Designed miniproteins, single chains, continued (4). Designs and how they scored, part 80

Each design is a single chain, and the fold is of that chain. pLDDT is the mean over its residues in the fold that is shown.

## One batch from the design tools (miniprotein)

Design m14955
Fold by ESMFold2-Fast:
Structure m14955 (fold): chain A 65 residues (1-65)
Amino acid sequence: MIEEELAIGLARIAAAMTGVDAEVELKDGKLIVTVYGSSEEAKEEFKKLLEKIGKNFGLEVEVYE
């Protein structure tokens, strides 16, 4: 659905804006995010943005490090 593509795009933009090195994918109505590198502060800001995206699109967010 178009909402899924928008959620993935927004999550990737959030990673770029916060300077987090991450892969983003959607599986079974969940945003799956794998973080490879970042500062703790940038990672926390990124997680806050992911939570907002998840709430707006009705998606669960899973973060792996």
Scores: mean pLDDT 80

Design m14956
Fold by ESMFold2-Fast:
Structure m14956 (fold): chain A 52 residues (1-52)
Amino acid sequence: MELDLSTPEGALRAVEEALHLPEDFARAILEGFLSHPDPEVQAAAREALARL
C-alpha cells in the first residue's frame, strides 16, 4: 500500500482496514494518519481512534 496511501482514497481504505486489526496495531496505524495532509483522512483517523 505504498503509493495508494498517497491518495485520500487509499488512506481512507487503510484506516478502514486498520479497524479490523488488534487494537494496539490499529492505534499505531491511525496515529500515523493524524499527520496526513488531507483533513478528511485526519477526521476519519480521529473517529476510528475514538471508537477503539
Scores: mean pLDDT 74

Design m14957
Fold by ESMFold2-Fast:
Structure m14957 (fold): chain A 65 residues (1-65)
Amino acid sequence: MATKEEIDELAKKGVKKLEVYNPSPESIKYASEKGIEVVVYVDQITEEVKKELLEAGASEVVELS
């Protein structure tokens, strides 16, 4: 997972979308606050997990098949 410093560098480079596997809610929120769209991939989606990640600022939550 990208560090806050790496997310800052991506934002400076004009990166508008970040696809991440199993991120922390804090990392999602930080990237979203920098204007980066975060697409989260997880092994299994429950309604609770999906809600938590969307509330953290994820634009989309995708289950890996």
Scores: mean pLDDT 77

Design m14958
Fold by ESMFold2-Fast:
Structure m14958 (fold): chain A 64 residues (1-64)
Amino acid sequence: EVEEVKKRLEEEKDPSKATSILVGAILRAVGDLLDAEMAGDQEAAERYRKTIEELVKLAREYKF
């Protein structure tokens, strides 16, 4: 999922659209994390926490 977002960012030539893609991906991952925590799925919750960390790292690298 992070790799798919990274590929979309590399292909997107419009910085405002790239920002929207990244912000949307982070919000989706946060929603997925909340769902996993509510379901008691610790393995899924840990995966989504790592996904959020990687997306935040991409946001910092993108420097917007």
Scores: mean pLDDT 77

Design m14959
Fold by ESMFold2-Fast:
Structure m14959 (fold): chain A 74 residues (1-74)
Amino acid sequence: MEEERRRRAEELVEKGDEAYRAGDYKKAVEYYEKALELEPDDVRAWANLGVAYAELGDDEKAAAAFAKARALAA
């Protein structure tokens, strides 16, 4: 059950990474947010969400996502 949830979250992060590399930052945000609904403690997904928000110019949301990643990594 939890292993399948983790696998689904990982697939969503991979799709987010693909969207980010394609320059589709809005799509990347959508995939990372979906992944974080399944695995809210994924430091990498929070950090990547922050980078995607920064590319969109949403500095406030980017800062919040980076702060979450940093808090989880402590």
Scores: mean pLDDT 85

Design m14960
Fold by ESMFold2-Fast:
Structure m14960 (fold): chain A 73 residues (1-73)
Amino acid sequence: KEYYLKGLEAFKEGRYHEAIVYFEKAIEEDPNLAKAYYELGKAYEKMDRPELAEKYYKKALELDPNIKEIKEI
């Protein structure tokens, strides 16, 4: 929970390397946290790593098919 929120803060501030580290730690604590995989995909997209972004987006959708709703909040 704490790592996911720290990842979001780092992402918002443009600290994408830190965001990736925090989202990876969030996934280590909760491997089924679809939101963390989705945010990790966004962070890799910002890092110009589209293949990695796609991989994590697919994992997020596999865990939660409705993850698209997160864009509306």
Scores: mean pLDDT 79

Design m14961
Fold by ESMFold2-Fast:
Structure m14961 (fold): chain A 92 residues (1-92)
Amino acid sequence: MEAEEKAKKLLEEAEKAKEDAKALKEQKEGAKKAAKEKIEKVKKELSEEEGKKKAEEIEEKAKYIIDGLEEAAKKLEEQAKEKEKEAKELLE
């Protein structure tokens, strides 16, 4: 049936979206680790005042990147769920 072929394509697209979301979550964790390492480095190398200011700048930039990756991953997961729902409705 044509419905089975459409459902298969939707499930394949959903699976790809889940894989892409997982990759973005891994990038998010990497960004968190990189930010922590940079903050520790500037606190050790700079004066207490300059180190604090630089750490705040790093935290702000990291937050922007992390929030962006989290939102992108969430959208992909929502798209995957919608495609899985459409596939299920086609098969029922």
Scores: mean pLDDT 84

Design m14963
Fold by ESMFold2-Fast:
Structure m14963 (fold): chain A 77 residues (1-77)
Amino acid sequence: MSEEELEAEILLALTLAALSAAGEPELARRAAEVLERLIREGRYEEAKEVAKEVIKAATSGDFEKAREIIERAEEEL
């Protein structure tokens, strides 16, 4: 993997861990699907940005914002 791809994969794993720990398994699944698609398409910087925003929202308990971030990313892909 490239360094950028590896960083995106690590952030995907952290996003899944954050949402799963918060008890949001369906949101975790949707986040994984959109991040995996971005990574597959070589859109590593966008994947990293989306993952970081979702992690910040999830760790603050703002799951509505996390969902909105994921929906926006899904629409762009």
Scores: mean pLDDT 84

Design m14964
Fold by ESMFold2-Fast:
Structure m14964 (fold): chain A 55 residues (1-55)
Amino acid sequence: SPEELRREIEALEAELSAMDARWQASGRPPSPAEQEEMMELARRRAELEAELAAL
C-alpha cells in the first residue's frame, strides 16, 4: 500500500541520517563496508520511491 511504502522510505531515511550523524560525530570517513551499506539503503529507498510514484 502507499502508506506502507511511505513508512519504509521514512525508516530508510532515518537509518541513512543516523549513519551520517555517527560519521560526522566521529570525524572519520566511513569504512568501505559502511559505504556499501549506505549505498544499499539508498538503492532500496530509490526502488520504493519508484514504486510509490507508479501508484
Scores: mean pLDDT 83

Design m14965
Fold by ESMFold2-Fast:
Structure m14965 (fold): chain A 77 residues (1-77)
Amino acid sequence: SLKEILEETKERIEKAESVEEVRKIVEEAKERLLSLGTEEGLEAATFFEHLLSVLEKMSVEEAKEYVKKLIEKLEKE
């Protein structure tokens, strides 16, 4: 489900030690969200696609905080 993917992604992000690991986690989450075939999954995947484009400009701490905030927003909306 969408909730399970978001919760698992958030937990994996907290354990990530580099921006490259954050990117891989976000890419895998995007693929799983698209595989749901739902409108909510497609919208969430679109946000993660945009996030991937900006991760290269961030520190690992900034990347982790940004991803966590995005997940929290998606869980509330």
Scores: mean pLDDT 79

Design m14966
Fold by ESMFold2-Fast:
Structure m14966 (fold): chain A 72 residues (1-72)
Amino acid sequence: MEATITIKYPGLDPLAVANAILEVAREKGVDVLQFQLGKESVIVTVALNKPDAEFTVNSVEELKEWLRKYLS
């Protein structure tokens, strides 16, 4: 019932990453259950029946595109 997503974002602003994640989750109507924001990575737990995922992004735009596909 829950999926854990680990996102690595070296060199990106953590607040920009956090805002992008929350924006896409709201867009997709997916509940965020847990959010552990770090300097170079975040762990997000969402209320979805999907496999856990781990990926690295080089831009906020790449993050939003991937997350929209994953949360669909």
Scores: mean pLDDT 84

Design m14967
Fold by ESMFold2-Fast:
Structure m14967 (fold): chain A 56 residues (1-56)
Amino acid sequence: SMNREEALRLLQKAARAIMEGNLEEAEELLKKAQSLLDPEQAQAAREVLETVREVS
């Protein structure tokens, strides 16, 4: 779906923001992505970004 593709683009931007140390931008991008996803997918997206932060 268009919403899923847009959410994935936002999550890629959020991951880059985490790698650059911009945690506020990453959280805003995550919130925007989560608004385009169902609750289960939104939770999975947060967990993926938490993993990115842990390995950064």
Scores: mean pLDDT 84

Design m14968
Fold by ESMFold2-Fast:
Structure m14968 (fold): chain A 60 residues (1-60)
Amino acid sequence: SDLILRAASHDNNIPLSTLKELQRRIEEGTSEEELIEYLQKNYGLSREEARNLIKALKLA
């Protein structure tokens, strides 16, 4: 959902293009741990924030 993606982009200060790339990686089978580590390293999210974002991306 474009609405979920835009909300996640705003709430986490992450570009929409990056969130779309993360959705593609999820669909390709990238592990949740790899995505959490990526989000922590590149965007300073906590583990809980990263996990919540991944859940939102799976619903979008």
Scores: mean pLDDT 85

Design m14969
Fold by ESMFold2-Fast:
Structure m14969 (fold): chain A 61 residues (1-61)
Amino acid sequence: EYVEKAREAGIEGNGRKASEYGLKAAEAGTPKKVATRYGLDAASEGGLYGAGANFGAAEGS
């Protein structure tokens, strides 16, 4: 998890990485559902376009 990485980075003295992972952890906590929806939408569109292209090539002269 990003929280664990943020702590580890802090111990190592990587303040920038600690802040970066902390921000990602907060973002993942709040907009987690939005990120999931984006992934599903992209996968659906990719699948439809891929299938459509293959179908057109097979049916097209």
Scores: mean pLDDT 51

Design m14970
Fold by ESMFold2-Fast:
Structure m14970 (fold): chain A 60 residues (1-60)
Amino acid sequence: DAENLERIRAAILELAAAGEYPTTARIAERAGVSPATVSRLVRREGYAGLEDFIAALGRA
């Protein structure tokens, strides 16, 4: 859902700002969702995987 996707986006940006590599486990823990939810929502947004989603965020 949209709220969980925003939590995932925020978690990735916060991890990057802290100098930590945004792994699925770290993102899930910070966003308060399961790792499976992270993967499912990223794919629902049209990305092949988490790496592609993170790259898109880093460019924008």
Scores: mean pLDDT 80

Design m14971
Fold by ESMFold2-Fast:
Structure m14971 (fold): chain A 60 residues (1-60)
Amino acid sequence: SMTFTFEFKSAEEAERVAKEIRELYPEAEVTVEGTKVTVTTDLPIPEQIGLALRLIGESL
């Protein structure tokens, strides 16, 4: 299992990104704490890279 934590500009943006992650990766555990989104996943490495890149893109 790998855990990723990303901070976003607003709580609204964090919730939007969390919903997108839950839609694309329904087996991932997604927790939102204000502007922070924490994702715990057992996804294969390529999917983990895709998820990380998506989160980075949304934070820009």
Scores: mean pLDDT 72

Design m14972
Fold by ESMFold2-Fast:
Structure m14972 (fold): chain A 76 residues (1-76)
Amino acid sequence: SSLEKGRQAEAAGDYLTAARHYAMAANEAKSQGDLKKAAELYEKAADALARAGSDVGAQQFRQKAEELRKQAEEKS
């Protein structure tokens, strides 16, 4: 799964690859309507990008995570 590939890449110190796979897993969760899970996965992608030195990319994914969290709260 994309989540497992992300965790494997993160464990190997390949943070750019980890961010890509976590973002893919977030898109999968979003397509299934799991907005809370999608937000968590975008945060993992953001953390991986920050560790890779991509501050702009990290901020973009954190913004996506925050928006999805707001949407998830509105549905409850």
Scores: mean pLDDT 85

Design m14973
Fold by ESMFold2-Fast:
Structure m14973 (fold): chain A 60 residues (1-60)
Amino acid sequence: AMKERVDRIIEALKKAAEVFTKEQVELLIESAFRYADRLGVTPEERERLKKAAEEILKKL
């Protein structure tokens, strides 16, 4: 379901943060939000993705 798709996006971003620069991860996060918006994720799932992205960037 939609939660599982958002979980996969978050996992992919966490893996990307291990090998890419902060600037590259920021571009990947932007692409992830475009993809999520295209899928029509719920506001709750979009907020969850936003919080995960902020935590990922905070560690870089």
Scores: mean pLDDT 84

Design m14974
Fold by ESMFold2-Fast:
Structure m14974 (fold): chain A 68 residues (1-68)
Amino acid sequence: SEEFGRYVGLALRYIGEGDKLEEAREYLEKAQALASPEEAKLLAKGFEEALRHRDEVGAAVAAALAAL
């Protein structure tokens, strides 16, 4: 579906922008509504992994700077 691809793209874009995380979640939910249950689970997993990785990178940078 063209709508599915558009919603996934917008969700990923807003994750990267940081200040639109609520909008990113809304587009993720809209994409999941158009997807199969298996695809919806994969999208949710990817979203959580992206957020966790951002937090891990931020913590690692802060620790490195504190060690200098």
Scores: mean pLDDT 74

Design m14975
Fold by ESMFold2-Fast:
Structure m14975 (fold): chain A 100 residues (1-100)
Amino acid sequence: KEEALKLAEEVLEKVKEALKLAEEGRIDEALQLIREAVELTRKAAAENPDNEWIRYLYSLMELALREAEEAAKVSREEFIRTLRRIEEAIQKFIEELKKS
């Protein structure tokens, strides 16, 4: 649980930074932060294959990146909305993990 919580908090920080960059119109830099968050969760999942929480977080971040990439093709506004939804999803994941 501690490893998953620490990872989720690091991911949340990168998503918040990406949202700030997106609001500034720096879409490519924001997408790069989301890709970095996915890579962090991928490496953690590989190192902790039996950790269900880390595997779930990795799956969430893979989906999040796909949704963010598609939203970025539509508009900056849609991209920002998508990043806010991702931020909310990670916050809910952290809350669930703390309750477990």
Scores: mean pLDDT 86

Design m14976
Fold by ESMFold2-Fast:
Structure m14976 (fold): chain A 68 residues (1-68)
Amino acid sequence: MSFDQLLDEWERLRGEYLRTVLGASEEEVAAVLAGLRAWYRQQHAQDPERATRLLEGEIAALRAQLAA
């Protein structure tokens, strides 16, 4: 899976978490996702392998939280 594909999967899962677990509005979800997506892209620019591992870990954590 490419880093862009991981970002898309993360965005889907984080958006679901924000809406369903935290009760965030669509405006709040959009703002949070935009900021965090920019941060992950910045991390990837500095260390692609580390950024990919961090994003994979976050996806795994979000999947676990949504399954609970």
Scores: mean pLDDT 84

Design m14977
Fold by ESMFold2-Fast:
Structure m14977 (fold): chain A 66 residues (1-66)
Amino acid sequence: SAEDALRLGKAHYERGDFDTAIAAYEAAIKLDPKNAEAYRLLSEVYRDKGQFEKAEEWEKKAEELA
């Protein structure tokens, strides 16, 4: 489920495995494209990677769903 993918992504993010966290969050979005939390979490991980432009893009998508 999308929730299971989010939980998996959060676990990898907490371990600093940002690329696996991104893949899990992208899977959550694929399963539920209206899950605003998945977009926010994806934005957060891109910020932590220093990819601010991508982070802003994902945050804007999350806001459009709120």
Scores: mean pLDDT 85

Design m14978
Fold by ESMFold2-Fast:
Structure m14978 (fold): chain A 74 residues (1-74)
Amino acid sequence: GVESHVQAAREALARGDLEAARRHLLLAVKELESQGNTDAALAAVQALTEGERAGRPEVGLQRALAIIEAALAA
């Protein structure tokens, strides 16, 4: 579920594996979209894209993770 992908993304970020973190966050986004939470999914994708464009991919990943976690807590 979304929670398992969020945990995997947290663990990947903790070890500096940005590629694994991105993959798990995108899987979480896809699952949120399938559950009808399109606003959180879109916001998370925008955070990832903005991070990459700004040359700050790790910041984008951290923001996307926070958005997805906030959606799960609501």
Scores: mean pLDDT 87

Design m14979
Fold by ESMFold2-Fast:
Structure m14979 (fold): chain A 60 residues (1-60)
Amino acid sequence: SKELLEKGLKAVEEGNLEEALEYARKLVENGDYESALEVLEKLYEKGLISEEALESFKES
């Protein structure tokens, strides 16, 4: 999960929304919900996703 978190955060820094969301999804599938939330919160902070999108990702 550490490697997935690092790659997700790098994608956020690069503005690569699709890649960051893929790593967040992989973190959820691995049971690492805290790291997935961290990636999504950073995307929200940068204005790359809405609050609604942040909520919806967890329900998908």
Scores: mean pLDDT 79

Design m14980
Fold by ESMFold2-Fast:
Structure m14980 (fold): chain A 66 residues (1-66)
Amino acid sequence: SKRTQEVLTEAAEVLQEAKELAEAKGDEKALERLAEVSALLNEGAEDLEKAEEALRKAEAVLEELK
């Protein structure tokens, strides 16, 4: 539970940063990918594996936007 909450919080922060950057750049493909990550993050509240997957995917999108 505590680990899931930590991963979920980190994933939400990375997702927000990536979304703001994608919106600033007008990157529609990145925004679509981030919408999928947001959906996965909502499912991750009770599932550590999904929370970790959401974090990894959010980080990947953020890295591609830099």
Scores: mean pLDDT 80

Design m14981
Fold by ESMFold2-Fast:
Structure m14981 (fold): chain A 97 residues (1-97)
Amino acid sequence: SDELINEGDDYLVKGEFDKAIEILEKAPETDARALLTLGIAYLVKGDYEKAKEYFERALEIAGEDNILALMYLGIAYRKLGDTEKAEEIGKKVKELM
């Protein structure tokens, strides 16, 4: 999975979002890092609903107090215009730091 994640990250850095998604989809659905990176790919591509879904799945696998997954989930909610959910998550992140 680390090899797939590194390859996916390389494509993300190059702006090749669809290629990053194709590579990362090969990872197991229980790989929280691959789910996070898929969420980031969809987020930068502007698919905020898909990004939210992947960040929620990553949080489910990594644990509810995973700061990185929570931060990205908060960004996705903000992009979707769900200010209330974004503020709730931001407060939780601050309490965990």
Scores: mean pLDDT 83

Design m14982
Fold by ESMFold2-Fast:
Structure m14982 (fold): chain A 68 residues (1-68)
Amino acid sequence: MSEELYKALRDALVKAGFSEEEAEKIARQVVENPGLIVKAAREAGFVPEGGDNRDKFVELLVERIKKE
């Protein structure tokens, strides 16, 4: 789970304009704090499992990272 989320988030961040190093650093920080990930998913009504929900969940995380 976490490793797959890490790869998806890293790739999405790189696509959004972050460098490979920055994307990896941010993705690790997010994955190392699963409580924050779960909280954000619950508030947005997402389920981490479910294929389609994964892509949307990654988009939500990227949006929150960009906002910060």
Scores: mean pLDDT 65

Design m14983
Fold by ESMFold2-Fast:
Structure m14983 (fold): chain A 86 residues (1-86)
Amino acid sequence: TNAEEARLLRERAEGLRELARIAEAAGAGEIAAALREAARLLEEAARAMEAGDRERAEELAREAQALLDAAVAAHPEDFEKLKAAL
């Protein structure tokens, strides 16, 4: 259901916020900022899903992933710090 899919999007957002906290503690500030923004996009996607706008929810989820991919590519040193902290 849309409600179940929205719940999974929120669970993913919570996971990204936890990773952002770990990244920040590890000194990976650029990756931490990207993880927080991706989490915000996933929460927006969850709201779109609850409103019945599946296409918008999928678009926002893709934007979140693209943002994370771009941040990893732009800040490989921060990504290495995050990986070392896991």
Scores: mean pLDDT 90

Design m14984
Fold by ESMFold2-Fast:
Structure m14984 (fold): chain A 67 residues (1-67)
Amino acid sequence: MSLAELSEEEAGELAVEKLEEAIKKYGEEEVLEKFEKDTKKKYSKEELKELFREYGKEAARYFKAEA
């Protein structure tokens, strides 16, 4: 499944799922630190979930860079 084939709503749901998976695997602190470093902005877990839901495909791309 590629992100390009998903609707914006489906991509948003998938992006939130990937964020939750990363938090479970790496920990909330590590995930938040990565986004603070990349964006120069501090986010809470809840703020990141809403951001990922809204921006779907673009937000999900951040996790592919860690592979």
Scores: mean pLDDT 68

Design m14985
Fold by ESMFold2-Fast:
Structure m14985 (fold): chain A 78 residues (1-78)
Amino acid sequence: KLSPEELELEMRAGAVLTAAASIKTALKSAGEKVPEKVEKAFELAVEALRALKEGDIETAKKKLDEAEKLLKEAMKEL
């Protein structure tokens, strides 16, 4: 059904969503504020999945690259 490239992008999006959701849940449980970079990474991953469903591979890649960058930066800052 999915091409290897589409499958890779879907898996990348899932990884970002899972990581961002886990960080958000952990911080909320600790009474801490969720960093904007974590929330934006989550939003970009959702948008990437939407683009992927529409067959827009290029947009999905760009959004995932940005989401992964923001998530990495947020993890350094907590």
Scores: mean pLDDT 83

Design m14986
Fold by ESMFold2-Fast:
Structure m14986 (fold): chain A 64 residues (1-64)
Amino acid sequence: MFTGPTLDSAVALAEQVKALLESRGLTPESASREDYREIAKELGVSQSTARSAARLAAILEKIE
């Protein structure tokens, strides 16, 4: 039921998206659709994947 490599990859992507947002002076909540498109292009993922990763980063921050 759980896939360790998939979760590990998702966490790494969430950290990368968070770092790119922070470098642009943005938070996951304040970033626009265009900001996510640029981040997605930089990371070679889809815009929806980048948004999901940003949301995961926000959730991880609240848990810890």
Scores: mean pLDDT 74

Design m14987
Fold by ESMFold2-Fast:
Structure m14987 (fold): chain A 59 residues (1-59)
Amino acid sequence: SAMAQAAGRAAGAAVDAGDYARADEIVRKLSELSGATAPSARGQSSSRAGAAAVNGAAE
């Protein structure tokens, strides 16, 4: 989904910035959501912070 793609992008950017703790957090969250595979549990709220950060870069 677009949110998973945005989260992957944010994780990549975090790694490039040397923020491995943030990248690990994003990957771990995605792993939990994949295991839980419920629309609500997919974390629209959890991904909101990541999506907002990515959209903030776009302006």
Scores: mean pLDDT 62

Design m14988
Fold by ESMFold2-Fast:
Structure m14988 (fold): chain A 82 residues (1-82)
Amino acid sequence: KVIELVIEALKKRKEALELASNPDATLEQAQRAIDLFEEARKLYREAFKLDPEKYQKILDTIAKLKREGKPFEEIVEELKKL
């Protein structure tokens, strides 16, 4: 459950960033990006509430993989193994 919430949050943040970085984005697309960031924040908070220790371990794993230069897809696959 905690892993699934974090993975969903990561996916929503990635989509929000892609929408937010589009210079031709419509007002509707800009609003969707804001909504996706807010949804991701809520998912992270829910994951923390369910199991703070496991949540921290997941965040540490993400930080380590990002430091190693791993792409988004590989980070997600590694998280699924936890």
Scores: mean pLDDT 84

Design m14989
Fold by ESMFold2-Fast:
Structure m14989 (fold): chain A 68 residues (1-68)
Amino acid sequence: SRVEEIKKKLEEVKEKSIKEKKSFEELYHDMLRVYMEAVAEYGDLSEEEAKEVGEFAKKLYEEYLKEK
């Protein structure tokens, strides 16, 4: 699923940001890049797919903040 591929890339970005001690701004921009690249590659995400990706990204931000 394209949603699962996007989620995997977002998780990898979060893990790398924690490992490399990147700022919240860097994490945000890296995640935004993943989302924009996915839209460019796959075309329009459905409303349900966009919601699922957004909810997952929110969870990853919360996990990142707990590591600070």
Scores: mean pLDDT 81

Design m14990
Fold by ESMFold2-Fast:
Structure m14990 (fold): chain A 87 residues (1-87)
Amino acid sequence: SRAEALKKAREHLEEAKKALEEGDLEKAEEHMEKAVEELSKIDPLGTGIAEGMALIIVGVGLVAGESREESLRRAIEYLEKYLDELE
């Protein structure tokens, strides 16, 4: 259901944040991808746009001199805000 997909997406974003705190960037990115997969079941177009914005956030952060960890944290926060809009 929609509610189940939203719950799973939220759980994956929380796991992504935990992975960042552990310094496991690959695991963080994997959980972000799983969250996007769940959100795509609800809103394919909106999720595609949100994923694109998350990638832009990472790219801009890296160009601005942020660490990859900091840029990924901002991207996860953006996806969390997008998820909240779908509730």
Scores: mean pLDDT 85

Design m14991
Fold by ESMFold2-Fast:
Structure m14991 (fold): chain A 71 residues (1-71)
Amino acid sequence: SRETALRSLENALKALDTSRTTALAALHEAIEEAKDDPEVLELLKKALEALRNGDFETAREYVEKAIEKLK
């Protein structure tokens, strides 16, 4: 659901500063919950790519954009 995706993304934002593993898990959950929203999925895939590359700033930006789309 969108509500579950939004919650997972908020958890990902909080985790970005403390645990990459927790942030990755939260992003994967958000992707699963947002499968019906192509725009959000594209943003989340970009966030995952940035996080895998260690670019926390870019990952945060894409997570924030996805949250804005879900509101």
Scores: mean pLDDT 80

Design m14992
Fold by ESMFold2-Fast:
Structure m14992 (fold): chain A 69 residues (1-69)
Amino acid sequence: MEEEIEKLKEELEKLGVRLVLLGDYETARALGEQMKEADRLVEEGKLEEAKEILKKAKEWAIRQLQKLD
């Protein structure tokens, strides 16, 4: 579970960098906030909820990247 969360965080960090390079700072900031929320859930032992938030954030970021074209 935690390993999957860490992989999702790494993927979101890379997506955030791509969003910044394309000028979408709002989405990049929102991804950072979702990662902080996931970290809070992990501290509370809510690993499933943390993973769900990160997965939804990844799907959203990919959709935002597609809309930039």
Scores: mean pLDDT 81

Design m14993
Fold by ESMFold2-Fast:
Structure m14993 (fold): chain A 89 residues (1-89)
Amino acid sequence: STYELAKKIAEAINEQLPPEFNYSIEVKELAPGTLEIILKKDGKIVARKVLTGEMSEDELIETIKSLLEKAAPEVAKHINFDEIREKVK
């Protein structure tokens, strides 16, 4: 499912986030077919994006990448998104 895939991608990104910056990504299913991607810093929400409908692996990765690059560019540069793509296959 899109939710399970998004959660797997978020878990893989969290493994690569440098712990000294205290960022984390969460995924919530708000309703069937509606997901929320949440970026937190020090346990506080700093960015959110709601997604509706079916999404491919590449669409999910690009969406999360864009959110991270916009809200936290200092940590986004430490993420190997190609490695994440391989890990979630």
Scores: mean pLDDT 84

